# Designs tried in a protein design run: designed miniproteins, single chains, continued (2). Part 98

Each design is a single chain, and the fold is of that chain. pLDDT is the mean over its residues in the fold that is shown.

## One batch from the design tools (miniprotein)

Design m7387
Fold by ESMFold2-Fast:
Order: C-alpha cells, then structure tokens, then sequence
Structure m7387 (fold): chain A 106 residues (1-106)
C-alpha cells in the first residue's frame, strides 16, 4: 500500500507533467481538442489517486481535498486562459502559482 506522501508526490507529478505538456502544446499551436485531451486525462488520473488516498487515509481527507481542489482549480484556470487567448507568460504564472500552493499543503 502506498504512503500518503507517495500519493501527494503522484498528484504533483501528474499535475507537473500535464502542465508542461499543455504549455508545450500552446507554444506549438496545437488544436484546442489536443489541449483538452491532456487536461481531461490529467484530471481523470488525479481523481483516481485522490479516491485511493482518501480511502486509505480518511484521517487526512481535508489535506487531500485541499490538494485536489488546488489542482482542479489551477487546470481549469489554465484552460480558461487558453480559451481567452492569454499569453504563454500568463498561463505559466497560473501553473507556477498552483505548484507553489500544492507545495505549501503537501
């Protein structure tokens, strides 16, 4: 069985990988459908890990909830920024803020 810390590291890894892939896709001018696919896959994987972490460590549900909420909110903000035609710099700032918030919780 994974430790709580291993679940947090998995969530952070998936978030970081997805963010890097999204930023690269935006920079390369990939279609919105490809960017959506990356985002939805990341959210699905993170929710699976969230469910496992809460089931195994119900006493830490509040902390796991905070991490999941930061990740979900940040990915949604990234997608909304892309839809609004925000700069790569603005999108990168959203990602960096999300990572900082996760590190403060974990």
Amino acid sequence: MKTLEEYFEEIKRIFREASDRILKAVEEGKPLEEIQAILFEALRRINEIYDEAVEKYPEFKEKVDEIRDVVTRTLQEVFDAILQGKSLEEIKEIVERGLEEIDRIA
Scores: mean pLDDT 82

Design m7388
Fold by ESMFold2-Fast:
Structure m7388 (fold): chain A 71 residues (1-71)
Amino acid sequence: MSKEEAIAALKKVLETAESRGGIASGLGALAKDSTDPEVKEILTEGAKRAREAETTEEAREAAQEALDKLE
């Protein structure tokens, strides 16, 4: 997927995911489908940080940081 598609999809993950695992899985799936190496790296790191988060709120912060880096 393109950078613009990744941004839109990540915003959807942030709106719909209700758990730390859901956020991490969403980010990981987007990373796998990304064809841009920079986008893939940002999303992969975001997914790792979301998996290592202690709370859903910290996972959301990791996803938001990934979104900010993509914009």
Scores: mean pLDDT 82

Design m7389
Fold by ESMFold2-Fast:
Structure m7389 (fold): chain A 98 residues (1-98)
Amino acid sequence: RPPITGEEGAALYRPNPELLKLLQKTAGTDAEVYTLGTILNFLGKYAIDEGLFDPADPSVVDVSDSELGKILGVDKLDTRDIQGLVDRIKKNSTEIEE
């Protein structure tokens, strides 16, 4: 069977206040809880909008002088390390229990 993209066991996350504000501003939404995939999509949109991709290495997002870097406590993100990105989001969010 083809995998159902985006809804199979989708846990909801409430971002920390600073991350929540960044996501709401980027997406133009007042939602307070998101799936992990939605958060990743909004962070990707933020990185594109702010021009944070390293022009010499598009797998690297330079967040050192951005709101996102301050929220996550890092200078750069490696887009090849999806697990590292997921871990950073989870550390800056609260999983909503069903």
Scores: mean pLDDT 75

Design m7390
Fold by ESMFold2-Fast:
Structure m7390 (fold): chain A 96 residues (1-96)
Amino acid sequence: DEEKKKKIEEWREEAERAARGFAETVGHVLGRGEETRRRAEEGLRQGVDEVERLAKEVTREALQHATPTQASAVSISAIGFVFQMKLSEEKIEELK
């Protein structure tokens, strides 16, 4: 069904958008945008467990070294990426 295919691609695009936003936020706060982008792309391939691992590592670093506002921005983007990854995986599975 072409409609199911389109919806699957839309959910993948949302996960990719969340990954980009997360990497951009981390790059602005911690200066590791390129490294974070590569790891976020790996997380998109490996699944939510890898995304959660990356999110925890980066959030911990931001909490130790960034201002409260910067650490909050990183935490929110990390939570958003994890949430979107879980939601996209769940919705794609429903559409199969």
Scores: mean pLDDT 85

Design m7391
Fold by ESMFold2-Fast:
Structure m7391 (fold): chain A 56 residues (1-56)
Amino acid sequence: NEIDTLQSRSDTLTTQASTAVQNGDYDTMRTLLTQQRDVQNRLNTLQTIINNIINN
């Protein structure tokens, strides 16, 4: 399921970003936050599609 895959990726990116912050690696953290934004945008799109199907 694409949603489950994206949620798992989101969790992984959050953990990696936290590790980068702990190590003072803010360049890596910024890159990971950009990837997290893309994942969240896709999840929001899929949620909208699901809501439209359910509300028919």
Scores: mean pLDDT 82

Design m7392
Fold by ESMFold2-Fast:
Structure m7392 (fold): chain A 64 residues (1-64)
Amino acid sequence: SMEQKELIDTLRRWAEEAREQGLDGVADVLEQFLRDVEGNPDWDPKEALEQAERMLRQARRVAA
C-alpha cells in the first residue's frame, strides 16, 4: 500500500541518519524493524512509526 511504502521509506531514512550520527546500535534496530514491517502485513503503519520515533528519542537521550 502507499502508506506501507511511506513507512518503509521513512524507516530507511531514519536508519541512515542514525548511521551518520554514529548510532550504529539504533540503526541496526531500525533496519531489523524495517525488515519486520516489510515481511509482516499485520503492522499498523502509524504504530510502527510511533515505535521508531520512541527508539530515536531514546537514542538521542543516551547520546547527548
Scores: mean pLDDT 76

Design m7393
Fold by ESMFold2-Fast:
Structure m7393 (fold): chain A 87 residues (1-87)
Amino acid sequence: MGAEKASRAGAPLTAVAAGAAEHGYNGDQEGMDSLVEAARAGGTEKAGEAARKAYEHGLQGNWDEVGRYAAEASGDEKAGRAAAEGF
């Protein structure tokens, strides 16, 4: 497997952040834990931290900030914005 570099980029990282925010909004701790565990299993601490920050903003319904954190963590504004807007 190995995914240190791959995990930080694009869909994996931004999807984790957006998913965590949605789980936070819905109060779904189990879903949140699954996303964080998947990110850590990929060997990327950055992805797990992005998920936690997105979760905190998701609890407040602050989707613009979710997208910003996802973009910042992945280095891709397009991916971050898509993650915040997707589901």
Scores: mean pLDDT 55

Design m7394
Fold by ESMFold2-Fast:
Structure m7394 (fold): chain A 130 residues (1-130)
Amino acid sequence: SQLVEELVSAMRSEGTVEEKVNAVRGVLLKAGYIPTKDGQYKVPPEVVDALIEILEKDPDPTVRLAAAEVLLDIVSGAVENYPDKEVAKEILEKVKKAALKVLKEDKNPEVRTAAADLLKAANEALAELE
């Protein structure tokens, strides 16, 4: 995916924090996934994997925070946006695992707070799939 390559390049480049944040926050629009009137959208699983890598590994807390915020939007709509229940569950479990790790290990308190919100949203979405 060109978008995955752009996200990975932005994360690993000597680009500014603002350029990286813009790449992350632009994910839904650049993937051709625009929120519908009812908030529904779809993001490819490999884009979710790239956002998780940014959330866990980007050196800048502002970039990690942006990744958490985008993942929160994806997770909050996951049950509706991924009609395959097994795909939805796999995405939610991956995000839950990443959120738990970041909540426990991230040095930045705002990133930890965003990870807590992300964990809560992932747990609520997983409960809807039961």
Scores: mean pLDDT 77

Design m7395
Fold by ESMFold2-Fast:
Structure m7395 (fold): chain A 71 residues (1-71)
Amino acid sequence: AVAALTAQLFSPDLAVRRAALRALGRLQDPAAVGGVTEFVLRETDEELLRLAAALFGPPLGPAVHAALERR
């Protein structure tokens, strides 16, 4: 499940990426952290970056902040 959801984080559809983030947040599986971190470093949508920070907490805070500064 985690691998399939992580692949959806890189979908061209923003709604699919949002759904994948929420599903990974509900699973709270440590295996998801690497994929979510890569997602945050590549993502430019501020709403999805805020969602990632809210769902995965302080460990992703610096990565979310850096991504938001990049635009």
Scores: mean pLDDT 72

Design m7396
Fold by ESMFold2-Fast:
Structure m7396 (fold): chain A 94 residues (1-94)
Amino acid sequence: SMEEIEELLDELERLLRRAAVEHRLSDAQVAALQGLMGELAKLVRDPNASFEEIKAAAERLRAAMDAHLPADDPLLQRARELLEKILELVEEES
């Protein structure tokens, strides 16, 4: 459901903000992650966006998370799980 997708987007955004603080990311790194998260949220909420566009935005966000957060971070693992669940639900709603 779109309501469930919105809840997962909100959880992902909160988790990324927490990870940025805990790992002391630079303002530039925080801005990059926020920009990619915003683009994903915008595309998910756009009824004209294709699943391919949403998936591409999610893959860009995932790549940025992997570049800026430690690979063994439990917050990164949870963020990846949330992102995969968002994509699964978006595909089902498409």
Scores: mean pLDDT 85

Design m7397
Fold by ESMFold2-Fast:
Structure m7397 (fold): chain A 75 residues (1-75)
Amino acid sequence: MELVERARELFARGVAALDAGDPEAALAHFAEAGRLLGEAIERGSPEEQQLALEAAREMDAEAQALAPRMRELGA
């Protein structure tokens, strides 16, 4: 639970960094969010694994929607 919540918080910070025009900070936050989700999927409880997979799918969809903007900012 904690890892998934932390990953969601970091992803939100990444989006906020993009809104501020800082693609480098956004990439760092997205990378850390992905790392925490991966850890939850591999080492979490069955319930945490399900939540992490749902979060990963949601974040992947959001990241794909943000990809054109990241490209425009040079990241």
Scores: mean pLDDT 80

Design m7398
Fold by ESMFold2-Fast:
Structure m7398 (fold): chain A 80 residues (1-80)
Amino acid sequence: SKLREEAERIEAILKERFETDEEFREFFEKESEERAKNPAQSEEEAAQRLKEFFRKLAEKGLLEEETVEKVIRILEEALA
């Protein structure tokens, strides 16, 4: 499935950035801690928080905008 293949590629990109980019890792950990303190009440809310997280990554230049748009599209398709 194309969606699964794109998700796997994005997961690989995120793992690489987490291992090689200190700013990415710090931001990821900070956002993960904030989400853990306020857990989502629904799958839709969880997906919206993930979309916002990836948009913030693009805004900070920590992840390519093209990759972020692919993640948002995958999340939207998974919710449909």
Scores: mean pLDDT 75

Design m7399
Fold by ESMFold2-Fast:
Structure m7399 (fold): chain A 80 residues (1-80)
Amino acid sequence: SHHEEKIAKEVKKKLEELAKKGASPEEIAKVIIDNLPKLSEEQAKEVIEYAKELLEKKGVDKRTIANVETALSIELAALN
């Protein structure tokens, strides 16, 4: 819905601000987890992909990014 799309946009903005402040991958993951229940499955997947791109741009190693993605996917599946 338009409301879920708005929430996804706000989450993405918060992730970008945290990334600029040098937030850890764990801090970024926590923000996403806290907001997963407010998002549709499609919007949640979009936010997860955006977070992966942000972590990659920050030079976070591929293994850490994969671990974050796996953790977020498990949390999303638990909401089904």
Scores: mean pLDDT 84

Design m7400
Fold by ESMFold2-Fast:
Structure m7400 (fold): chain A 87 residues (1-87)
Amino acid sequence: SSIEEELLELLEELEELIEKNAPPEVIYQKTMEILDKLLEAAKVESREVVEELLSRLLGLLQKISPRFSEEQKKEIEKKLTEIKQTI
């Protein structure tokens, strides 16, 4: 689907930002953009597709999570919970 393709592109952009050691705020904004798009996908895509994309995002976040503020971590966790409740 087009939303799955958009999410794959956004995940690739996030991976590049992490590899280039972009500022934490830039990485956080891209992470939130991906989470918002995943929430949209959760409403229209199969659970399997959303869980695969979510797994890839979580793998990337493991690399960068220590650089986020506690407030940013809370917002990410809140959105992750919302996505999991939607699928």
Scores: mean pLDDT 86

Design m7401
Fold by ESMFold2-Fast:
Structure m7401 (fold): chain A 98 residues (1-98)
Amino acid sequence: MKKKGLESIANAIKNIIDRAKETLGLPDDVAEELRAEIDKNKYDKQKLLEIIDRLSEHIDAATEKLIAENPEKAEQYQFERDVLLAFLDIVKVLLEKE
């Protein structure tokens, strides 16, 4: 899969960013920064791994903020966080095979 595999992985990470923006209120500035770093480093396996780790941290922070603002929806936000983190784990496994 070489270059095409890495491009597919880069796009998968971007799709997770878009979902985090829609479901967990990930800030636009954070999303744009991460997206720009993905585009700059889409063929750099180690940099993509670092971006995945940073995205996980931002997803956790966004989830905690939403729970603080809307505690009655805590289970919904925690479930969405867990789904997005599971997708990132799958992407990480695929990236390690490249």
Scores: mean pLDDT 85

Design m7402
Fold by ESMFold2-Fast:
Structure m7402 (fold): chain A 96 residues (1-96)
Amino acid sequence: MEEAEKLLREGEEALAKGDYEKAVEKYEEAVRLSANSDPALTARALALLALAYGKLGDYIKATAYAFAAMATAEEIEDEKEREEALRLVREALKEI
């Protein structure tokens, strides 16, 4: 979890700098590390991938990752963590 959280922070730094390709790489790695163990982090990472692809103008991938994030969010047991993931999905959808 710490390694995947670090990747989300590094991706956020890349997004802030406009390095969308680097943000995608960091978020893809975060999904890879969390997919079978942490649905809350996985849903957040998928939503951030959707946002980054939206910034890159890849609306097909942005839409696909947004729906993947929504589906993964349904597996989150904690209501606040689920709402945080869905909030990121809503932000990503503004870029499509």
Scores: mean pLDDT 86

Design m7403
Fold by ESMFold2-Fast:
Formats: structure tokens, sequence, C-alpha cells
Structure m7403 (fold): chain A 94 residues (1-94)
């Protein structure tokens, strides 16, 4: 779906900057909240989707894995859990 593809592309483009900011300020609540909300929103879009291309699924998995890594490095347990659940959902749709 165009909405999921656009959102995944936007996240992919932003992630290098977010990764840098999260390393400089591990207690950055704005980044924490942004990533948690991004995972929850993407999960909702994926759950509501009827079909996704394999290429889009693989790209989404990579983006969510990067978010999970940032969350793990910063001990953001809820974001890690939400990311793990979304990765599992995306893998099941392959």
Amino acid sequence: EEEIEDFVKALEKRLPYIEEQAKEDPNNELIHEFLLNAVKYLKKLVEESKSLSEELLEKAIKVVERIKKIAEENNWKETVKEAEELIKLLEEKK
C-alpha cells in the first residue's frame, strides 16, 4: 500500500539522524515517544493491510529492526516489545 510504503521510506530517511541524536542524548523523550508512536502506527497500518509486496515487507522489517536496536541501546523496553511484535507480524506476512 502507498501509505505504508511512504511511511517506511520516511522512517528510513530519518533513521540515520535519529540514531545520531539518540546516541548523543539517551534520555531524549521526544525521540523515544516518536519511535514508539512510529512502531505502533506502522503496526496498525500493517494489521489493516490486505496485501503487501515482499520487497516492502523486507524494507519494513529492516526499518523496524533499526528502531529496535536504538530502543535496546537506550533501554526503552516498551518500544523493544512493540518492535519485536511488529517484526513477527511482518515475517508472518512474507
Scores: mean pLDDT 83

Design m7404
Fold by ESMFold2-Fast:
Structure m7404 (fold): chain A 100 residues (1-100)
Amino acid sequence: SLEELKKKAIEILEENRKKITELLEKNGLYSQAESLKKYYDDLIEKIKKAKTKEELLREVRSAYGFFQGMAQDERLPEEVREAAREAAEKLRELAEEIKK
């Protein structure tokens, strides 16, 4: 159902918010951590407001692209890039589930 897919998306995002934010702060990247917290808050709100699978899929795909970009950003510590790669993979799998 749409509500179950939204719940899965939010759970993935909340787990990744905590992990990536803590890794950014550990590496002294406090401004990036604050920007990421705002990005997650906005994204979770958009997911909660999605009324169709198509709207949810659009937000999940947008998030996938964002984390894939972060995973390739050589300016970020390797542990942050690895966490972003894991986040992207979970969102990719969710996007395939939503498509069906």
Scores: mean pLDDT 86

Design m7405
Fold by ESMFold2-Fast:
Formats: sequence, structure tokens, C-alpha cells
Structure m7405 (fold): chain A 92 residues (1-92)
Amino acid sequence: SRQQSQQYLDLGQQYYNQQNYQLSIQYYQQSIQLDPNNGRALSLLGSSYYNLQNYSQSSYYFDRASRLYDSRGDTGTSVGNRFLSRVSRSLS
């Protein structure tokens, strides 16, 4: 459900803020499993993988976030995530 997805997002954000990116990824993945349209969780997966220098996964999740935000008419957030996807891809 969206509520449970948000709870996992919040747990992931706590670990992200502690720089525990491996554990934040686990909770963000649970969030998107429950709600594949949780754009914030997709963006934070991209950022978490980037911090772990897993640029291929970072690029993938930023691209997914970009496409989702584009489908919602959020052009600014879409463009930002697309830029981060391309940066990550250039580093992989």
C-alpha cells in the first residue's frame, strides 16, 4: 500500500541520513515494491547507489524517477533526475 511504502521510505531516509546507504537501499526497495510509483524512493535509490559508487544502478533509478515525474507533469523534477542519471552513466 502507499502508506506502507511511505513508512519504508521514512525508515530508509533515517539510514540515509546516517550514511548507511546499504540499509537505506533495502528499505527504499521495499518502498518501491509496495508502490512502484513512489518517485521520492526511486530518486533516493539513485542517490544511495551513487554514494556507494554503483553508478549503473544509480543511473537506472534516476532514469526511472525521471520517467515517473515526467508522466506526472513535473518537468523540473523529471529533468533533474534525468541529469543525475546521465552523470551516473558517464561514471560507470
Scores: mean pLDDT 88

Design m7406
Fold by ESMFold2-Fast:
Structure m7406 (fold): chain A 91 residues (1-91)
Amino acid sequence: SELEKLPKEVQERLEELRRRAAELVARLDEAVRRGRREEALELTEELYRVVKEGLELQLEGLGKAEKYKEKFEKETKEVEAWFEEQRAALA
């Protein structure tokens, strides 16, 4: 519901990024399952960019409220940790 307070263009971009992230997660899971290491690394980096853009857009639009700033800072740390672990596992 807080996302409804964002400009229409930002809401549309967040929805596009959400769909793209879901698609990339499915492709990444398949690449990992099939041992396609190079494809899995490429998909991991694409997913990282999509997730980071979504977090940055939410922080820019909602981060003026302290509760959302804290939430997105926590989510950013969790995202960074997950991608660091995934890169290490695939390297």
Scores: mean pLDDT 81

Design m7407
Fold by ESMFold2-Fast:
Structure m7407 (fold): chain A 93 residues (1-93)
Amino acid sequence: GPERAREDAEAGAEAIAEAETVAEAVGGALNIVGAVAEGVILARRGRLEEARAAVEAALEGARRAVEEARTEEARRLAEAAARAAEKALEALG
């Protein structure tokens, strides 16, 4: 009936909003991991000071993302990005 059509439409809208929230969290984490990867490329080119600065900035961004996380999934993704940045910084000395 019309009630079921409305319930299905409302459920669809909620699913889209949830998917958008997850996509934003994943995009943020991927941007941080991309910055870490750029730091690694700079290090491979012998640009160690620039590499360290890039990875340190990425780590600060990841820590901020952990604090600003609105969902447990977003927090876990931000924590994974922070761990990647910490490992890259450790490798740079």
Scores: mean pLDDT 77

Design m7408
Fold by ESMFold2-Fast:
Parts: sequence; structure tokens; C-alpha cells
Structure m7408 (fold): chain A 99 residues (1-99)
Amino acid sequence: SYVARALEKVAAIHEAGLLGVELTVDELDALEAEIGDDGFTNFVNDIGIIADTILLHLPKERAVRAISRLESIKSSLRQTSLKNLLDRIITTAREKLGL
């Protein structure tokens, strides 16, 4: 659904912003084009897990697994700009989790 995908992009921008990482719609559109629908939904869910873990001071286990999935996504990317985007998210998440 077009509406569901738009809501996922809004959620990703908000959650990354809570981590101190600025995301643009253009970056998210380019990422979706490379990793596909399922990959993008997984990406958004993993950012949400990381944000919730940091904000609510939850046990780190789920966030560590989410970071590992984001690293796998980064490794599959072809565009350097998108690899840099994932690296910003991963590095910031690790720093905020004390990893």
C-alpha cells in the first residue's frame, strides 16, 4: 500500500531523529529502490527496535540483533551514499547503547 509505505517513511524519519540522525525522503526512496519492500519494512522495524531500546532503557539484546541486521543491509547496498547513511545510523546506535 502506498499509504502504508508513506507511514513507514515518516516513522523512520521520526525514529532516526530521536537517535540524532537526520533522514530525508529522497534517501529513504533510494534505499527502498535498492532493498525492496520487505527489506525496507525490516529496516524501519529495526530502527524502531533500536530507538525504543535507547529511549525506554530496555535490555540491549534486541537492539544488538537489529544493528546486526542493519549491517547486513549495509553490506548489500551498491550506492556509497546509502552505505554512509546506514553507517551513520549504526555508529550512532552503538554509541548511544554503549557498544
Scores: mean pLDDT 88

Design m7409
Fold by ESMFold2-Fast:
Structure m7409 (fold): chain A 79 residues (1-79)
Amino acid sequence: MELTVEQVLEALRKAKPVAESTDGEALAAYLQLKRPTEEQLRLLTAARRLLGVSVNEFARVASQDREAVVEELDRRVAE
């Protein structure tokens, strides 16, 4: 596998929010987010697009350190 958790976290830190959230909904389901906000869905969508990987690949790699990914999402939407 070419994608790493570190690359996922970097993408979440660098991604600019996009208006679309459709990819983010699938990603939030894989990460088992209780009540994902629209901002979290947009950030997940933007990060996946930035990396240029499939939804399934992003989700699989992110799930290797789900807690770190969720913390980064929460941090960015709280700012």
Scores: mean pLDDT 76

Design m7410
Fold by ESMFold2-Fast:
Structure m7410 (fold): chain A 95 residues (1-95)
Amino acid sequence: SLEEKIEEMNKLFKEAMKELDPRTALIAGMIFLSIVAQLLLAERATPEQAEELRKQVRSDLDYLIELAEKQGNKKAVEKLRKLKELVDSYLDEIL
């Protein structure tokens, strides 16, 4: 279940990235690596740390969605919004 969610998150991100221009995709890739690092930290977090990590992950995902919206790329926006929902679901299971 959790492993399947991680695989779907990776798939959604890759699908979003192919819809963006190469420079925006590079920036989005760096932000996604930050999100992945926060998710790994969340697995071992205290309740106080978990709340802070959740807020940071949501902020980073909102910024990715904003980047795609500024490009006018509706497909990337759709995939990134679905990714945000899946990440929230994952965090609800591990926190």
Scores: mean pLDDT 81

Design m7411
Fold by ESMFold2-Fast:
Structure m7411 (fold): chain A 70 residues (1-70)
Amino acid sequence: VTDAELDEGALIVAVAVEYTVAKKSNDPEVLKEALERLKKIYEQAESLGLTNAAKFAKDAIKKVEELLKK
């Protein structure tokens, strides 16, 4: 396993944690905080060329934004 593979796995886990917290919350403030953290993960994954982590973060961002619309 390379350092890049370890970094990608760690970012994917971070996305899963943030999305789970967001999905379980009915507090718009908690959702906004999770969204900001997901956006930072997405930016980091994109800058490092970690395509799987970036895609996973983008999907999670979209789902959290949908939760905020309600």
Scores: mean pLDDT 79

Design m7412
Fold by ESMFold2-Fast:
Structure m7412 (fold): chain A 80 residues (1-80)
Amino acid sequence: GKEEGREGARYGSLASEYAKRGDGEEGARYTELGARKAREGLKDPEGVLEGTAGAISAIGGAVDAYLADKEAGERGLKAA
């Protein structure tokens, strides 16, 4: 629902922060967590907006992770 979507957005934000600090592996890991939570949010019609925001945040984290560490970022992008 809404909480899962919001948690996905938080994990996506953390992924971007770790990636920007040069930790692409941790960025990819948080991208995978964010994508998982966004998918859980999207299962509830009332959580669609929060789940969508979480998915967008996770994609952003995946891109940042890819720029920091190509191999780790590729795993994150596949998870998002």
Scores: mean pLDDT 76

Design m7413
Fold by ESMFold2-Fast:
Structure m7413 (fold): chain A 62 residues (1-62)
Amino acid sequence: TKVLQSRTDPNVTIKVEKDEKTGKFTVKLYDKNGNLLDELKGVPLEEFGIGVMNGISKGLSG
């Protein structure tokens, strides 16, 4: 199942920033109008990728 590829074109924008000093990531999820839907700060590398995408998807359950 291709989960990450299908998010390239939808109305949801995912902004990812990594802090090289702490080794953690900040992930922000925006809707089509630029409204912040969810924000994950201090995400460790292990949760970044499929894990963090699943967490964000759960937050979008509506």
Scores: mean pLDDT 58

Design m7414
Fold by ESMFold2-Fast:
Structure m7414 (fold): chain A 90 residues (1-90)
Amino acid sequence: MEEAREKIKESTEILERASELFREGYPELFDLPFEERVERLKEIAEEVLRTAAELIASGQATEAQAQGSIQTAQEILEAYKELKEALEEL
């Protein structure tokens, strides 16, 4: 029980920081309740990974140029997974 609460707290902090990073591009995130905001962040992270893969495949971006965006998107998806798993443990 305490471990699940700690995971929820950590995952929530990561997802809230991610919301701040996307504030300029996705201002609507701040108008959404937390549960819907988390789902929207997952969609954005998946779109970032898809776009990065397409740009690398087409030669429009190098792997090095895309690395930061890929890393941020993976962090968001991992936090989303941890949050969902921790909520199921409660």
Scores: mean pLDDT 79

Design m7415
Fold by ESMFold2-Fast:
Structure m7415 (fold): chain A 65 residues (1-65)
Amino acid sequence: MEAAKAAIEDHVSLLERRGALVKLEFEGNKITIYARVESQEERDTLATIKAIGEAGGLDVEVEVV
């Protein structure tokens, strides 16, 4: 679980540096990511975050704005 959270944070930081991250919310084991998707790179990053979270037992919700 800790490794999954760290990996998610690394990928979220990538979205933030690219201006693609709008908002991030944590509520227990639930993570909600609000992001802009302008390229394939953002889509791939969001898919990776979701896969890492689900494998780590976290509920990951992605909302494209």
Scores: mean pLDDT 78

Design m7416
Fold by ESMFold2-Fast:
Order: sequence, then C-alpha cells, then structure tokens
Structure m7416 (fold): chain A 62 residues (1-62)
Amino acid sequence: MSKEEAIKLAKAAVEAGDDIKKLVEKFAELGVPKKDVDEVAKLSKQQIRDMYQRAKELLAKL
C-alpha cells in the first residue's frame, strides 16, 4: 500500500467517524476490494472507534 493510499483511507475513516455504513461507502469509493469492505462491515462499534482514533493520530503526525 502506498503512503498516499494509506492517507486517503485514514481521511475516509476520520470523516465516517463511528458510522460503519459511511465508512464502507467511502472505502468502496476508494477502490478497496469488496472482501475487505465486507470485513470492515463486520467490525464492532469499538473496533471502528479504535480505527478512527488511529487514523486521527496518523493524520495529526503528517
């Protein structure tokens, strides 16, 4: 995965927040494979919040 792709995914996660439906939609728009999008759809609200926090920290360091 390129650094630019990782940044785009992190921004999508921050914009979606804890809304798993918006996260799935944004990842699909970015060309994430359906199998990986389906895995994201299975994540708990806590796992989504953990991803959001990590993405926010990653973007703050850039």
Scores: mean pLDDT 71

Design m7417
Fold by ESMFold2-Fast:
Structure m7417 (fold): chain A 73 residues (1-73)
Amino acid sequence: MAKRAAEEAKRVLIESGVPEEKAEGVAEFLSKLSVEDTAEALEGLAEQLKKQGKDEEAERLRRVAEELRRAAE
């Protein structure tokens, strides 16, 4: 599950204008975290995207984080 979340985060970051190489680095970092830590990191990324006016991408990352939190219960 964490690997799929990392792949989705990479996709969202690329769609938000982050260079592919940098998005891959973020996904690799997330893949090393626990499911709970990955969810927290995704929530942080979503908040940053929202501050940049990328509300749709931020909402997508929040949904992934919510799914991970439910899976970690």
Scores: mean pLDDT 77

Design m7418
Fold by ESMFold2-Fast:
Structure m7418 (fold): chain A 61 residues (1-61)
Amino acid sequence: MEVAREVGLALLLEYNKDKPREEQIALLRPHFSEEAARYAVDLVQKGETAIKAIDKARELE
């Protein structure tokens, strides 16, 4: 189910939120375009929840 995948991606981002930005982007690149991956990481760094960041990055695609 799509929701299970998005939850998994949100947990991946949440677990790695304290890592360097470039490392976080690299973790998302297999699942998103570079622009969407960067957008998701930037949203989390600005205080957005990981699940909302993943949802918004998906909308960018």
Scores: mean pLDDT 78

Design m7419
Fold by ESMFold2-Fast:
Structure m7419 (fold): chain A 91 residues (1-91)
Amino acid sequence: MVEKLVELAEKIKEKSDNKELGEKLYEEAKKLQEAYEKGDYESAMEYAQKVAEIAGEIIKTSKNKEVQELAKEIIRLSQELAAEIARKMAA
């Protein structure tokens, strides 16, 4: 799941009409992956929320339909990952 989210963020970085916003999304997605792989679920939850927020900004500001669809998929995956992280933190 987290690997796919990072792959989608990289595609947005490549295709984005706002390069700075695309790079920011990719960097936060990489931080999410690192925190998740280290078992730092508190930080992973924070980065998942930041990833969703940036993806939301991309949907609102992008003129590229493909980029908007990729960002929508990132929001969906970040919500699913946040639910998984919450379950791991409760265990």
Scores: mean pLDDT 85

Design m7420
Fold by ESMFold2-Fast:
Structure m7420 (fold): chain A 97 residues (1-97)
Amino acid sequence: SELVERVRELLRRAIEAAKAGDFERALELFSEAFTLANKVLLSLPLHSPEAEELTREVLSAAAEIERIMGREELAKEYERRLELLLARMAELRAAAA
């Protein structure tokens, strides 16, 4: 998907901006990536491998950006949320099989 590749590009650029210390740019790019990712996710079954992969990529990037910004507690919160969402997706996938 062109939109999925755009999300990935925006996430990569957001992490690069965070590593460079440009936190305003990092959050702007992440916000754009999150908005596009949500649009893609609304068009996919929640239990799909594509939805799982995109969810993993977005929340992992959020955790990395927060950690780079020195917000370890918030990074851990995103990692915890990812684990809970992946567990729920696995339950839905098992129920659909």
Scores: mean pLDDT 86

